# Designed miniproteins, single chains, continued (5), part 83

Each design is a single chain, and the fold is of that chain. pLDDT is the mean over its residues in the fold that is shown.

## One batch from the design tools (miniprotein)

Design m18864
Fold by ESMFold2-Fast:
Structure m18864 (fold): chain A 70 residues (1-70)
Amino acid sequence: SDEERKQKVLELIRQMDDVLNDTSLSEVEQLQKLTELSIQLNKIVNPDSPENQKNLDNIVAQVNKIIASL
C-alpha cells in the first residue's frame, strides 16, 4: 500500500540521519552506508523504473571503485 511505502521511506531517511550523526563511522563507511540506503530508497519510490535502477547501479559501481582505491 502507499502508506506502507511511505513508512518504509521515512524509516530509510531516519537511517540516513543516523549514519550522518554516527561519529564512530569513517567517511568511507558513511559514504558506503548512505549509498546502500539511497539504492533502497529509490527501489521503494521508483520500483518500476529499469533506467533509474541501471543509473543507480552505475553510481554504486563508481562509489565502490573509489572505496577500493582508498
Scores: mean pLDDT 74

Design m18865
Fold by ESMFold2-Fast:
Structure m18865 (fold): chain A 68 residues (1-68)
Amino acid sequence: AAATAALLTALVNSSSALAIKAAVNAAELLVFTGDLANASAVAALLAANGLTDSAAAISAKIAALQLA
């Protein structure tokens, strides 16, 4: 929860390549650990910032886990 909040804040407020990369990596970890709601929120922020391919990849992983 705290790590997710920090990464979402970094993505919104910095827009740096490092912060974006950290947010993508965190979203993949959230999918792996089953925190699909926070992973979906990060994917939405990535899409809103034009990172549509990264957002689509995370959304596909979420959908696959929801079918399992």
Scores: mean pLDDT 66

Design m18866
Fold by ESMFold2-Fast:
Structure m18866 (fold): chain A 66 residues (1-66)
Amino acid sequence: MDQIIQQMTRVIDGGNASDVRNLRNLVAQYLGLSQAQLDQAIADPSTAAPMAAVIAQVRAQVQARR
């Protein structure tokens, strides 16, 4: 789990734009947020790391339902 959170944080903070966009789409869809709201949270350095943790948790929950 820690490795996944670390990778998610790295992607959000300075990863490939396509990877960041894919994570945004998944989180936005699952949480019912707009892309603009999620982009705002990711663009703010103070919220990027906490958002990465939330993204990892959401992904794990979605996959666990399968």
Scores: mean pLDDT 58

Design m18867
Fold by ESMFold2-Fast:
Structure m18867 (fold): chain A 70 residues (1-70)
Amino acid sequence: PLPTKGVKRVSVTRDEEIDALVEMLENPTAVPTPKQQYVINKIRQLILNGDVDTVAQIFDEAMARLARRK
């Protein structure tokens, strides 16, 4: 059974993380939102843990989405 209810995070899935990166790439001079700051910090943690492949996939997806939006 599920002891809790609701969502873990509102709009903080992998898809949302990638979208946040796309928005940062579209507006590189804009101040990052808290969600974008979270994504940056998560990527740093993945790098520190040696999950560079996951980081590469996230950035590749973000770049692909940015290209499709343009």
Scores: mean pLDDT 70

Design m18868
Fold by ESMFold2-Fast:
Structure m18868 (fold): chain A 86 residues (1-86)
Amino acid sequence: MEELNREIEERLRKAEERLEELEKRIEEGIKNEKEKLELEQELALVLMELAVVRQILEKTPDAPEELRRRVEELEERARELIKRLE
Protein backbone atom coordinates (compact mmCIF):
# COMPACT_ATOMS: atom_id res chain seq x y z
CA MET A 1 0.00 0.00 0.00
CA GLU A 2 2.63 2.60 1.00
CA GLU A 3 4.63 1.92 -2.19
CA LEU A 4 1.50 2.21 -4.38
CA ASN A 5 0.53 5.45 -2.61
CA ARG A 6 3.99 6.89 -3.37
CA GLU A 7 3.61 5.97 -7.06
CA ILE A 8 0.20 7.64 -7.19
CA GLU A 9 1.54 10.74 -5.38
CA GLU A 10 4.43 10.97 -7.89
CA ARG A 11 2.05 10.67 -10.86
CA LEU A 12 -0.23 13.34 -9.35
CA ARG A 13 2.78 15.61 -8.70
CA LYS A 14 3.83 15.31 -12.36
CA ALA A 15 0.28 16.03 -13.53
CA GLU A 16 0.11 19.08 -11.22
CA GLU A 17 3.46 20.39 -12.51
CA ARG A 18 2.28 19.98 -16.12
CA LEU A 19 -1.01 21.77 -15.37
CA GLU A 20 0.86 24.64 -13.68
CA GLU A 21 3.11 25.08 -16.75
CA LEU A 22 0.14 24.88 -19.15
CA GLU A 23 -1.83 27.41 -17.07
CA LYS A 24 1.13 29.80 -17.17
CA ARG A 25 1.40 29.43 -20.97
CA ILE A 26 -2.33 30.13 -21.38
CA GLU A 27 -2.12 33.19 -19.06
CA GLU A 28 0.83 34.56 -21.08
CA GLY A 29 -1.41 34.45 -24.16
CA ILE A 30 -1.80 32.05 -27.07
CA LYS A 31 0.36 33.27 -29.97
CA ASN A 32 -1.05 31.15 -32.80
CA GLU A 33 -3.34 28.23 -33.78
CA LYS A 34 -0.48 25.69 -33.57
CA GLU A 35 0.26 26.63 -29.95
CA LYS A 36 -3.46 26.37 -29.10
CA LEU A 37 -3.61 22.85 -30.59
CA GLU A 38 -0.45 21.83 -28.72
CA LEU A 39 -1.89 23.13 -25.43
CA GLU A 40 -5.19 21.28 -26.06
CA GLN A 41 -3.26 18.05 -26.75
CA GLU A 42 -1.12 18.46 -23.61
CA LEU A 43 -4.25 19.04 -21.50
CA ALA A 44 -5.89 15.94 -23.04
CA LEU A 45 -2.80 13.89 -22.11
CA VAL A 46 -2.98 15.17 -18.51
CA LEU A 47 -6.67 14.17 -18.34
CA MET A 48 -5.80 10.70 -19.70
CA GLU A 49 -3.08 10.29 -17.04
CA LEU A 50 -5.53 11.38 -14.31
CA ALA A 51 -8.11 8.88 -15.63
CA VAL A 52 -5.53 6.08 -15.26
CA VAL A 53 -4.73 7.20 -11.69
CA ARG A 54 -8.47 7.32 -10.91
CA GLN A 55 -8.86 3.72 -12.16
CA ILE A 56 -5.96 2.60 -9.93
CA LEU A 57 -7.60 4.30 -6.92
CA GLU A 58 -10.96 2.62 -7.72
CA LYS A 59 -9.18 -0.75 -7.43
CA THR A 60 -7.50 0.34 -4.15
CA PRO A 61 -10.29 0.82 -1.57
CA ASP A 62 -7.83 1.49 1.29
CA ALA A 63 -6.09 4.35 -0.55
CA PRO A 64 -6.25 7.73 1.25
CA GLU A 65 -9.31 9.83 0.37
CA GLU A 66 -6.91 12.76 -0.13
CA LEU A 67 -5.51 11.10 -3.26
CA ARG A 68 -9.00 10.75 -4.76
CA ARG A 69 -9.74 14.40 -3.94
CA ARG A 70 -6.47 15.50 -5.59
CA VAL A 71 -7.36 13.59 -8.80
CA GLU A 72 -10.77 15.30 -8.91
CA GLU A 73 -9.21 18.73 -8.28
CA LEU A 74 -6.60 18.25 -11.02
CA GLU A 75 -9.23 16.94 -13.49
CA GLU A 76 -11.35 20.05 -12.82
CA ARG A 77 -8.33 22.35 -13.30
CA ALA A 78 -7.54 20.67 -16.64
CA ARG A 79 -11.16 21.06 -17.81
CA GLU A 80 -11.21 24.75 -16.85
CA LEU A 81 -7.97 25.31 -18.77
CA ILE A 82 -9.48 23.63 -21.84
CA LYS A 83 -12.46 26.03 -21.57
CA ARG A 84 -10.03 29.00 -21.49
CA LEU A 85 -8.64 27.84 -24.85
CA GLU A 86 -12.02 28.43 -26.57
Scores: mean pLDDT 82

Design m18869
Fold by ESMFold2-Fast:
Structure m18869 (fold): chain A 55 residues (1-55)
Amino acid sequence: SPELLKETLLSLIDKHKDNQAALDKLIAEIERALETASPEMQEALREVLAYAKSK
């Protein structure tokens, strides 16, 4: 579900907040996923991406 995906990814970003290389990799993977995601998933992924880029 979009909510579960968002919670999982936000938790993963928080876990790696002090590791810039890991964050950059996660951001790239989320951006790639956005290209093929459903509209519902795109909304969740965009929120996660905005959070990751705010670090």
Scores: mean pLDDT 80

Design m18870
Fold by ESMFold2-Fast:
Structure m18870 (fold): chain A 67 residues (1-67)
Amino acid sequence: SALADLADELTVELSKKLPSDITLVVAPSPTLATEVRRLYDAEKKAMLILFGEGVSREDAVRRATEV
């Protein structure tokens, strides 16, 4: 799906800019992001990026790199 392709490309691109101790997760909704964070919280290694159906790839990358 388009969201899966976007998540894969964001993971590859942003992992080059993030510290090695941060796990990057791209989630399409707040509900899914909450569940994913719960799974990673025990390891204390999570960075969540949220985007909606109306957010372009360029806007998603911009928001992620500004966090």
Scores: mean pLDDT 52

Design m18871
Fold by ESMFold2-Fast:
Structure m18871 (fold): chain A 86 residues (1-86)
Amino acid sequence: MIKEEDIERLMKLGFSREQAEKLVSLSDEELVELARKAEEKYGTDIDIEELLSLPKSVDKVLYILSEILKETGSLEKAVEALKELL
């Protein structure tokens, strides 16, 4: 179930409400595709098994963001990079 608290968590990182709502609404298939796009564009090494084992969509999004952060070196750049993949 999508919860307001999960949307607020992403908004605090710099996502708009519309972007946060989209991110927490992504299916597992869409999240795997997002991870694949991040690997192709930013060189991330996302473990798909680990990604899909996470309990909430927000946790899966934050995992993808954390891997982008390792490649970009800043949270601001990682957030912008993830926005470009939407």
Scores: mean pLDDT 83

Design m18872
Fold by ESMFold2-Fast:
Structure m18872 (fold): chain A 100 residues (1-100)
Amino acid sequence: SMSVGVANEEEKTYTKTYEETAEKTGKVTQTATVVVTNFSKEDYSATVTLTDELSGNTATSAPKTVKGGEEVVVTAVVEGEAKEGEKITSTTTATAKKLE
């Protein structure tokens, strides 16, 4: 999981990379859960992109509005495949953009 806070930025981007080793050969489901907290009085739009670096598969969430003073949870899910002993690397990018 990842937490992102916005206060006065026009746009804020956070990136986190996670690595683990596949315990068995088969399908791998990776889930990014991002908590976005808006410390401002302005509204923001939050989007999360999750990339499986082994397969190159990418999933992007629908934009979610984070109203001033609120907190929202944004999720993205990507599926891939790995062989036992392969490194599973995922990159999560959360972007929050100020709305007018």
Scores: mean pLDDT 85

Design m18873
Fold by ESMFold2-Fast:
Formats: structure tokens, C-alpha cells, sequence
Structure m18873 (fold): chain A 96 residues (1-96)
């Protein structure tokens, strides 16, 4: 067994975090632009699927969801903030 795999475990975790952050940043920009709620909900569903497919750490999921919720609330998108909370809880349950 080559020790090369152990050295990349940290890089793998960071790559998953950064990959989810790209999706999070797209949603933030879409909220700030006043995008249609149905399109934003679709992007949030994609964010949930990305977090699960990548197997992102639960604490990273929480941090990214807090950024999304805060952005939604700052832009008066209260229903969207609640939708993000619901989808985040679904992700966290599946990651356990």
C-alpha cells in the first residue's frame, strides 16, 4: 500500500468543500439578482444533490447553508430561506 493516498485525504475534503461553494456562490448571485423563486428552488435542489453526491462534511453543509439563508433573508426572500433550511436538514439526515 503506497502512502500517497493518505496525503490526499485532506485535499479531497477541501475539493469537495470548494465544489459545493461554487454552487452556493451561484445561488447567492441569483438571489441578489432577484431571480424567479422557482428557478432558485431548482438551484437549491441541485445544491442538495451536489452535497450528497460529493459527500461533503456536515459542518461545511451547515456553513454554506447559513450563507444562503442569510442572503435570502437580507433580500426579503423568507419562503426561500425556509426552503433552504428544509433542504439542509434533509442533507444532514442522509449524511449521518
Amino acid sequence: DSGAQALRDGDGVKMKELSLQVVTDRIIKAIEKGSKESDLKKLIDQWKNAALTLGVEPEVVREQSERLIETALKNGRYDLAEYIRQKTEEVLKELE
Scores: mean pLDDT 81

Design m18874
Fold by ESMFold2-Fast:
Structure m18874 (fold): chain A 79 residues (1-79)
Amino acid sequence: MSPEEKAKEKILKAIKKVKEAYPNDEAALRLMFRLMIHELLKIFDKETTKKIIEEVAKELDEDTRKILLEEMEEVLNKY
């Protein structure tokens, strides 16, 4: 399994845990996404980070996908 595939799997697991622990808490989900994107940027370049997040987004429901992509845009625009 590639580092990118491992990152995707870890992110999907984290999303599930946050949704189970804090159901309907969009703020908790946004904070988790923001922290996760910053952690990815410590390991991967901006383009690879974007690709990983886009692959994660494909596995998510529409509402969660929108939140993830919005947080990605805000974080990546600062780099």
Scores: mean pLDDT 83

Design m18875
Fold by ESMFold2-Fast:
Structure m18875 (fold): chain A 89 residues (1-89)
Amino acid sequence: SMKEELLKEIREKIKTVEKTLQGTEENIEKAREAGDEDKVKALEKSKRYNEIRLQALKKVEEKLKREDLSPAEVQALFNAELRRLLAEG
């Protein structure tokens, strides 16, 4: 029950981030066509952040499939992975 609810929440967050990334890619293309270099740079930075966030969410999803984690452990794992990936960039 709890595991299924947490998996559903993580998967919904994954779908939201994937939709955001698709929209950002479309906006990058439009900004490039317009010659707006500042906007392209800002959108590429946003894309990179959301790609990192997506990687962190997918890692949490995979661990949730294999292990019983509390909501607090899921949040801690996500936050730790997000910080680790952001520090590596």
Scores: mean pLDDT 88

Design m18876
Fold by ESMFold2-Fast:
Structure m18876 (fold): chain A 71 residues (1-71)
Amino acid sequence: LDALAQRAIDAIVDLVERTKGPEAAQIVRDRAQEALAKGGPLQALIAAVNTAMELGISEDDISEAIDRAVA
């Protein structure tokens, strides 16, 4: 479970880095790390998704990246 959540988070971070650059990707990492410490892997994944969407990444692109990472 934790490994799959981490793969999904890494895929979201990679997507953000490719589309918005390394500074935007770092924001996603920081938000996910904070959520991980407070609520665990599911909260970290939710934080990564929400932060990527706030940065202008589409829900469809995020969903596709996650699906590829966990397949």
Scores: mean pLDDT 85

Design m18877
Fold by ESMFold2-Fast:
Structure m18877 (fold): chain A 57 residues (1-57)
Amino acid sequence: MFTTSIILPKDATEEEIKKAVEEEFKRIQKTHPVKLVDYKVIDTENFKIVELTLEEL
């Protein structure tokens, strides 16, 4: 297992977050055989951090 993070604007909607997660997962999947386990959203004052947990296949 490993984690990766993406940064989104603080006003990012749930749909935008979900789309960004899907795009990042697809990007990683092209070079590494992985499964998306979950993701967490961390709200900061200026932006959102989305942390993806991935499992190697």
Scores: mean pLDDT 82

Design m18878
Fold by ESMFold2-Fast:
Structure m18878 (fold): chain A 68 residues (1-68)
Amino acid sequence: SNADRGLAAVEAARGKSLEEQAAALAEAAHLAPFSDAVGEAAGELLKGLSDDEIAEATAAIGEGGESR
């Protein structure tokens, strides 16, 4: 299901770079925007980040990702 794919993307991004975490969050939001399980997993990923890291990841999602 789209929820399973979104959840797998978030789980695979745990402990990866901020860019990979941002990409996984964007994919999960696209595939399963109304899944409680995906939302909870994404929330747990964000809890592992500092406020600065959350801001950086959110900016990358919002601008459609300029990869440098």
Scores: mean pLDDT 68

Design m18879
Fold by ESMFold2-Fast:
Structure m18879 (fold): chain A 77 residues (1-77)
Amino acid sequence: MAEELRKLAELIRELAPFVGEGMAKQYGEKRGKAMEEVLLKLAEMYERAAETGSEEVRKKGEEEVLKLLEEKQAELA
């Protein structure tokens, strides 16, 4: 389980620049950068959840990512 979360975080970090570049190409640099930021934050949260093993930390991290995504959506709307 912890190893699965670490692997997921690693994959997300690896994919973030590719997704960001693809989004920037289609929808502009601002949107691409926002997407990359959200993905990198996601990877960081999963890494922390794997490190601590705490469900509370995981839940809090999920809430933070959702809030960031909502903020970025509002900025780009």
Scores: mean pLDDT 77

Design m18880
Fold by ESMFold2-Fast:
Structure m18880 (fold): chain A 89 residues (1-89)
Amino acid sequence: MSSQELLDALIAALKAKGIIREDVTPAAFAFAGMSFDDVPKPSEELVQQVLDAMIEAGLLTEEEAKLPIIQRFAEGLVRTFIRFGGLAK
């Protein structure tokens, strides 16, 4: 599956759960930062909300969501949304 298809599915899932704003587009992720120093560490609660949204959308299984690499991916997504102001709350 292409990264574009995954991003479109992810954005739709997070939007359906009210985690991100309706005006968020895949193009915004092109400028996602790699440095953790530029973005405050997200709460465990917010990271878990992203994981739950991905599970409900069928992007992840409950077992996969517990993997360290998947947890880090979700943390990186939350930091990306904080950086460009994409969070709904």
Scores: mean pLDDT 68

Design m18881
Fold by ESMFold2-Fast:
Structure m18881 (fold): chain A 90 residues (1-90)
Amino acid sequence: MTAEDYLADAEADVEAIREIAEELREREFSVREAAAKKAAAEILKVGALTNLALARALGADPARVDALEAEAEEAAREAVEAADEVIAKN
């Protein structure tokens, strides 16, 4: 894998987290389903940050890595907040 491969994997992880947040806002979920979506978002965040650390180690542009780290943190925060709102309402 190259630095660009790890950046692409991190971008895919961030998009998957955003999709989880959107699903939690647009659809009805049980507490169990919301908890599972929250766990999935947290796992994807760890994956994204791991891929970004590997990209950085292989010489990826630090500004691009920093921007994607911020996007991963924001996407995960939104997904966790959306899941916690579903859990709190039920």
Scores: mean pLDDT 88

Design m18882
Fold by ESMFold2-Fast:
Structure m18882 (fold): chain A 68 residues (1-68)
Amino acid sequence: SREEVAREASARLTAFVARHAGGLSEEQRREVMDLLARYSEEVARARTAEEVRRVFEETMARLEAIAA
């Protein structure tokens, strides 16, 4: 279901952020917070599990780039 995909995606994003939080600069933390806010808005607008998965994958790619 959409709800199951959204729950799993949110858990994975939270775990990623938790693993990297200690190594981020203030600027990187701001970028992460902005990205997570956009993620929440996009997921709220998503109507299908596939849309949630797409938003999650795009968000993960951007998070990985910020944390690199």
Scores: mean pLDDT 85

Design m18883
Fold by ESMFold2-Fast:
Structure m18883 (fold): chain A 77 residues (1-77)
Amino acid sequence: SAREEAARAMREIAERAPELGASGAAASVGQLGKDTEELGDTETARILYETADRIRAAGTPEGAQREAEEGARRIEE
């Protein structure tokens, strides 16, 4: 499902957080949110946008990894 794909993509972003940095991770999650919204899943897109904001606020690769993992968990609920 689109929700399962979004959760998987979020975990991939979490794994890549050390190389992406917080800014890069937030941008990736934000783009995933836009793609998800265009597919009509507004609820999942909202969680992705909130997660991108949290990653940006965390400001570290470690924080980005933590927030992306939490975002994936929220999507799976």
Scores: mean pLDDT 86

Design m18884
Fold by ESMFold2-Fast:
Structure m18884 (fold): chain A 88 residues (1-88)
Amino acid sequence: SPVEKIVEVMVEGILNDTPLEETLARMEEIDPELAEKLREVVERLLRGEPLTEEDIEVLREAGFTDEQILELEIAVGLRLIKQGVSKL
C-alpha cells in the first residue's frame, strides 16, 4: 500500500539522517497528496523530535496503524541513542 511504502521512506529518513527535501521527494513519488499532508510530521521526526498528539491524529487520519506509528517513534528513539553515542 502507499502508506506502507511511505512508512519505510520515513523510517529510513529518520535512521539515516536524510535531508527533508530528499525524504519528501521520495514520499511524493509514492503519493503526492499523502506527502503534503505529512509534511509537518516528517519535518518534526527528521529533527529527532517526538510525535505530538496532533501528529498522531494526522497519521491516523492518513490511514497509519498504531503499529506503524510506533515504528516511527522507535526510529526517532534509535536516532537519539545513535546521536548520544557519536558524542562519546
Scores: mean pLDDT 83

Design m18885
Fold by ESMFold2-Fast:
Structure m18885 (fold): chain A 92 residues (1-92)
Amino acid sequence: MIEVEVELVRGGRVDHTSFSSESKEEAIRKVEALLRAAREVGAESIRIVIKTPSKETAQEMARAVEEAGKRLGLEVETEVKGNEAIVTLRRP
């Protein structure tokens, strides 16, 4: 199982959301949809913590989220710690 925790900063407010996914594909789709929504509402920063069953899955998730953020014109910082991927995205 993949667990995703999201912290969104918008207009001085912090919103938290979380979800779980059975597959990497589902998790990626949900994160991409969330990043797109965050960009549309003018979010200043997004911090995503992705907990996965393996370091390999964490690395793959980190790369997918980084690429999605980059496509949306966001500044992306990525860290992989064991089975967890931490991605921080900011508006330039």
Scores: mean pLDDT 85

Design m18886
Fold by ESMFold2-Fast:
Structure m18886 (fold): chain A 71 residues (1-71)
Amino acid sequence: SEVDRLQAEIEAQRAAQRRDSAALVREARAAEAAGLLTTIDAAIAYTARSLQVAGDYTQAIIELRRKLREA
C-alpha cells in the first residue's frame, strides 16, 4: 500500500541518519585522540624543559599527569 511504502522510506531515512551520526561521532573521537596525543607530546617536551627534568621521559609524564590532575 501507499502507507507501507511511505513508512519504509521513513525507516530508511532514519537508518541513514543514524549511520551518519555514528560516523560523525567516530570522526570526532579520532580527531580528539589525535589532538590529545599532539597536546600530550608538546606538554611533555615543555615540562621536561621548564622543570629541567634530567633526561627521564617517565618523570616528564608523571609531572604532566600531576599537573593535569590538579588543573
Scores: mean pLDDT 67

Design m18887
Fold by ESMFold2-Fast:
Structure m18887 (fold): chain A 100 residues (1-100)
Amino acid sequence: PEPDPNAPGYRQLYRLGPALQALFRSVGATKDRYTMGEVLRYLAEALRREGRLGTGENRHLVDVSGTLLGELLGVDSLHIFDRSIVWDALLAQTTPVPQP
């Protein structure tokens, strides 16, 4: 599932599971609750810091083996255009904060 960034649910606050929270703290995030937009932004920052971009014909793959991100996603490499693995991991590691 890929939520529309402009949808109301995109503004929902989430609590992070321990793996995702540890990853976000490694990139400087200190909040207790995040919007999905913030979650995606910090995930991209973590990928930038911990992932190794391939070169030439492997440019579409990011090596995340042995990293917190790789542990979170359950993979050793990530296809740059494959959002399903990232999204499934986010759903497993985020809990929506009850709205009033």
Scores: mean pLDDT 66

Design m18888
Fold by ESMFold2-Fast:
Structure m18888 (fold): chain A 95 residues (1-95)
Amino acid sequence: SMEEARRANLRIVELVKKIYDIIYETGDINHPEVQELREEIEKLLPSADLEALERAERRALEELEPEAKENLDGGKETVYELLMRALDMVREELE
């Protein structure tokens, strides 16, 4: 159903935010908690509306492209802040 797809999409965005938070704090892309969150995302993918996620991602990237371009050599903090803003924009587009 559309409601199940919307819930799956919103949960995926929440899990992706948690993954980036852990990577930012630990510096470890292979952290055990990151792997557990990736597995949870994989279980949600069959229920997700991937076209809606892709549209929301494109809108966020287009909106943030000027700031990202100005910050190509930005530190980890700048990259993390831009990623969090992009994910918040994706969440809002998905309702």
Scores: mean pLDDT 84

Design m18889
Fold by ESMFold2-Fast:
Structure m18889 (fold): chain A 75 residues (1-75)
Amino acid sequence: MTKEEAEEKLIELMNKKLEDLVDELQKKKKLSREEALIEIVKELLKLHSIIYDEEVELTEEELKEMAKTLEERSK
């Protein structure tokens, strides 16, 4: 994936409602709400790393905290 492709994908994800993304992941992958939010956070971090050439490694605990923050910001 090029930086340009990653930027376009990030913009598309940011323009989607969080609840729609969570619902799609829960239906397709049979994930819990928490697991779906963690998957969204992982995708966002992957795109960010490609765009900015920065390696971001988070613990499972930090991923859960970011998932909660993402949910809170959607309110």
Scores: mean pLDDT 74

Design m18890
Fold by ESMFold2-Fast:
Structure m18890 (fold): chain A 64 residues (1-64)
Amino acid sequence: MIEVDVEIAKKLSKEQLEKVFEAWQKTTGKEFKSGIDLVKEWAKDAGLTDEQIEKILEEIKKRG
């Protein structure tokens, strides 16, 4: 499986997440309700566990 820069996602601002969301949506053709949903799907495709995904989402939610 391919490793991704998931640690970078935790540092992204809401504006940066929005741009990543647009780029990913155009590339994959999938629509998400929020950038958080994008991060969850991306991390899951990268082979992360549910526990790792929850941790990342919690940190993003606290940092903005």
Scores: mean pLDDT 59

Design m18891
Fold by ESMFold2-Fast:
Structure m18891 (fold): chain A 70 residues (1-70)
Amino acid sequence: VPLPTDEEILEALREKGFSDREIEIVRAYLEGLTVDEIAERFGVSKEEAEKIVNKFEDIRAELLRRRAAA
């Protein structure tokens, strides 16, 4: 079963209260940027970038589990 698209994941994040800035950070992460590269690009600390990515990972894990189960 194909995984949800990046855009579907980003829409789920908006529904859960992620800001546009947080969505852009997650999009960069999905494009393969490291937390370090995201921090430099967006002018945020690595800690801030990690916090946003960790929130996303929790949501991604739930979506992935639902699609991978059967």
Scores: mean pLDDT 76

Design m18892
Fold by ESMFold2-Fast:
Order: sequence, then structure tokens, then C-alpha cells
Structure m18892 (fold): chain A 80 residues (1-80)
Amino acid sequence: ETVRPPAGRYRLEGKVVDAAGNGAAGAVVRVYQNGELVGEGVSDANGYFSVEFTIAEGAEVRGELELPEGARGGVGGRRL
């Protein structure tokens, strides 16, 4: 949950699906740095989301995924 990644620009990408495996819109993804919101995204009609954010050196990072009822989500992040 709370991690201290290297400083730099990051992109968090993923897909949210419903119980039938179809993309689920309206999931909210939030990224916090030292307790402050630095990135926010919402899944599209196909369930895809993408959030870019910048991490300062030594910062503590926390991600949150708020799913619609019955949905499941997966996330993957990379440094830009």
C-alpha cells in the first residue's frame, strides 16, 4: 500500500471488469504522495484507466482503487 519508489514520472494503467468480464466504467483511481492527492483517473466505458504522476525523492506513495459494486480491478505501473 504505502511504498517509497525512486523519484520520477510514473504512469499507472489498468482495466476494471464487471462480473461478466466486460469493462466497467466509473472506477476511481487515486494516487497520494505524503498524504496529498497527486493523481486521479476514472475508468472509461471499456474499463481502461491511465494516471500520470510525479514522485519526489523519498516520498511515501499510496494508491487507492474505488470500484463500482460487483467490479474487479487490476493495475500495472511503470516509470516514464
Scores: mean pLDDT 72

Design m18893
Fold by ESMFold2-Fast:
Formats: structure tokens, sequence, C-alpha cells
Structure m18893 (fold): chain A 90 residues (1-90)
């Protein structure tokens, strides 16, 4: 899916600019695959995002809102994780 690949490339650019090595590695691995499965991509990205601290997620969310090429579902996922971490106080 060309849209999924373009969205991943946009997310990779943001991850690189924010110096997020774990997220960058996950995206690079996904982009190296001959075929992209939206389910596998969503799981891998969500798993990488879960490891990010709250201030990093807030910076990522701001950067995602400025880039129209990213999948809106990933913006919603980051928003959900920010809310979750705020509720836990972490």
Amino acid sequence: NGKLKASLEALQSIALSLELPSLTEVISTLLSKPELNSYDVDLAITDALLGLPLPTLEKLHEALLKNSSVDPTWVERVEGLISFKKLLGI
C-alpha cells in the first residue's frame, strides 16, 4: 500500500528529527519489508510508542499534527498513550 509506505516515511522523518532511535529502528525495519501489512505495522508502531516517556510523546504528537502525510490513526494512538500515561502519573 503506497499510502502506508508514505505515512511510514513521514513518521521516520519525524522520529529522526526528534532523535528517537528505537522508533526509527522499528520504522526502518518495516520499510525494509517487501510487503507492508497494516496490522503488523500498527502493532510494531504501538509497541515502540509504549516505550516513550510522556514528554517525548507530547513532542511527537506536536510534530505529527504538523505533517499531513502521517496516518491520522497514529495521531489518535499517540493521544491515547499521552492520556494513559497522565492517568498513571508516568
Scores: mean pLDDT 82

Design m18894
Fold by ESMFold2-Fast:
Structure m18894 (fold): chain A 62 residues (1-62)
Amino acid sequence: SNADKEIKKLEEEMKKLVQETDERIARLLSQGRSDEALRVYFEGQRKLIEIRRKINEIKKKK
């Protein structure tokens, strides 16, 4: 269904976001840029919450 396709797309987007965020945080920490690493972490968390809300909305409509 279109709903199942959208959920899978959003789940893959979350997976990529986590990977990219973790990589950027590790890189920033290795450079001693802890404040920037913290900003990237909170930006990533905000985006994850938004995607999770979208998944939940789609699931409610099924």
Scores: mean pLDDT 86

Design m18895
Fold by ESMFold2-Fast:
Structure m18895 (fold): chain A 92 residues (1-92)
Amino acid sequence: MTKEELKEKLKELIREGAPLEEIRKVLKELGFSEDTIRILERLYKNSDDVEAVIELFDHAVELKERGVKDYVITSALGIEYAAVQFEEELKK
């Protein structure tokens, strides 16, 4: 499967509310580390905003394709996740 096909499949799985095992499988094929996969799984499981999750996953894949190290991607995703949670708390 090409990287473009994997990206499209990942978006489809997120929109469908697919099991974590299926999402994890695609992330492994995209070459993400276990730490990055763990953060992405947490974002998927804990967020009600499907489009925000898709944008975060697209950003992670883009960084990976550009050769950015997994620890940098993990740090960036952690900051984005904290920002999303803070925004959700402000809406309550």
Scores: mean pLDDT 75

Design m18896
Fold by ESMFold2-Fast:
Structure m18896 (fold): chain A 62 residues (1-62)
Amino acid sequence: MIEELEKKRKELVEKAKTLSKRYQALVDDPSAPLEEIRKTVDELTNVTKELRKISAEIQKLK
């Protein structure tokens, strides 16, 4: 049970880190299109929300 949640958490953490780096690169790039920034923010928000729920669930099982 906990191992399955931890595996999914690690996958979401990796995705969140990738999206976060993408977002930082986009906001640091003056030529980056706003639509791409917005899309990345939306994806990051969704992944972060799910990650938060899974992390809380793992913490409760400890």
Scores: mean pLDDT 80

Design m18897
Fold by ESMFold2-Fast:
Structure m18897 (fold): chain A 90 residues (1-90)
Amino acid sequence: DEKIEELVKRLKELGVDEELIEAYKKLMEKNPGVGELLVEMHIKVHEGKLTDKDQEEWAKYAEENPEEFKKAEEVAKELAEEQRAKQAAA
């Protein structure tokens, strides 16, 4: 997916950890729409470009798609726990 490759490239340019980039890639593969939106929000936060409109769009998405939002939270939590386990094992 061209969009996933572009988002991964942008995360690398921002100096995001390789393990976190891998986690985001997996998230986008499991939940393309929500995963891509979450990664785009993360990039905007890192760049200091997050706008009120971006926050409104995220809030509206969460309100209109509560099940997808919950799935994204569950996947993000799973990925965060996996990353913590890898760091503890290292």
Scores: mean pLDDT 69

Design m18898
Fold by ESMFold2-Fast:
Structure m18898 (fold): chain A 71 residues (1-71)
Amino acid sequence: SEVEELVAEALELARQGRLEEAARLAIKAMEKAGVSDEELERGKRALEQALAEPELADFETLLRVLLSEVV
């Protein structure tokens, strides 16, 4: 599945500390999975907040939570 591949890539990028790229692929995975506009906007805001203060956020856990509904 293209969605599963995007999820795997996003999580790998997050593990590498490439958080902006991980966020972009996570958003793409949510779009491809057909999540609602409300869920997509919520995910985008959560990722933007985590990117603004990455030292205070467990970004990998946030990605796993957001992407759990798309695979």
Scores: mean pLDDT 80

Design m18899
Fold by ESMFold2-Fast:
Structure m18899 (fold): chain A 71 residues (1-71)
Amino acid sequence: MQTVVTVTVESPSGEPVTVVLKKDGKVIAEVVLPESGTYNLPVPEAGTVEVVLRDAAGKVLATETKEARVE
C-alpha cells in the first residue's frame, strides 16, 4: 500500500511549480512539477496535509488542504 496525496497544479506561464507538502507545520515533502496537471504524490504520512504551490521565483501561488490516504 502507498500513501498518496492528489494535487492539481495550474501554471499559466508554463513554468515549473514547486509543491511543498506540510503536516502539522512541518515540511514532509517537496517536489518540482514541470507543468500543469494532476499528480499523485507519495507521502510518508496519511491524513490532512497542507499543499503550498510556489512558482519558479518562490512566490506562493496557492495553498490547499488535501487528504493523504493509503491506496
Scores: mean pLDDT 78

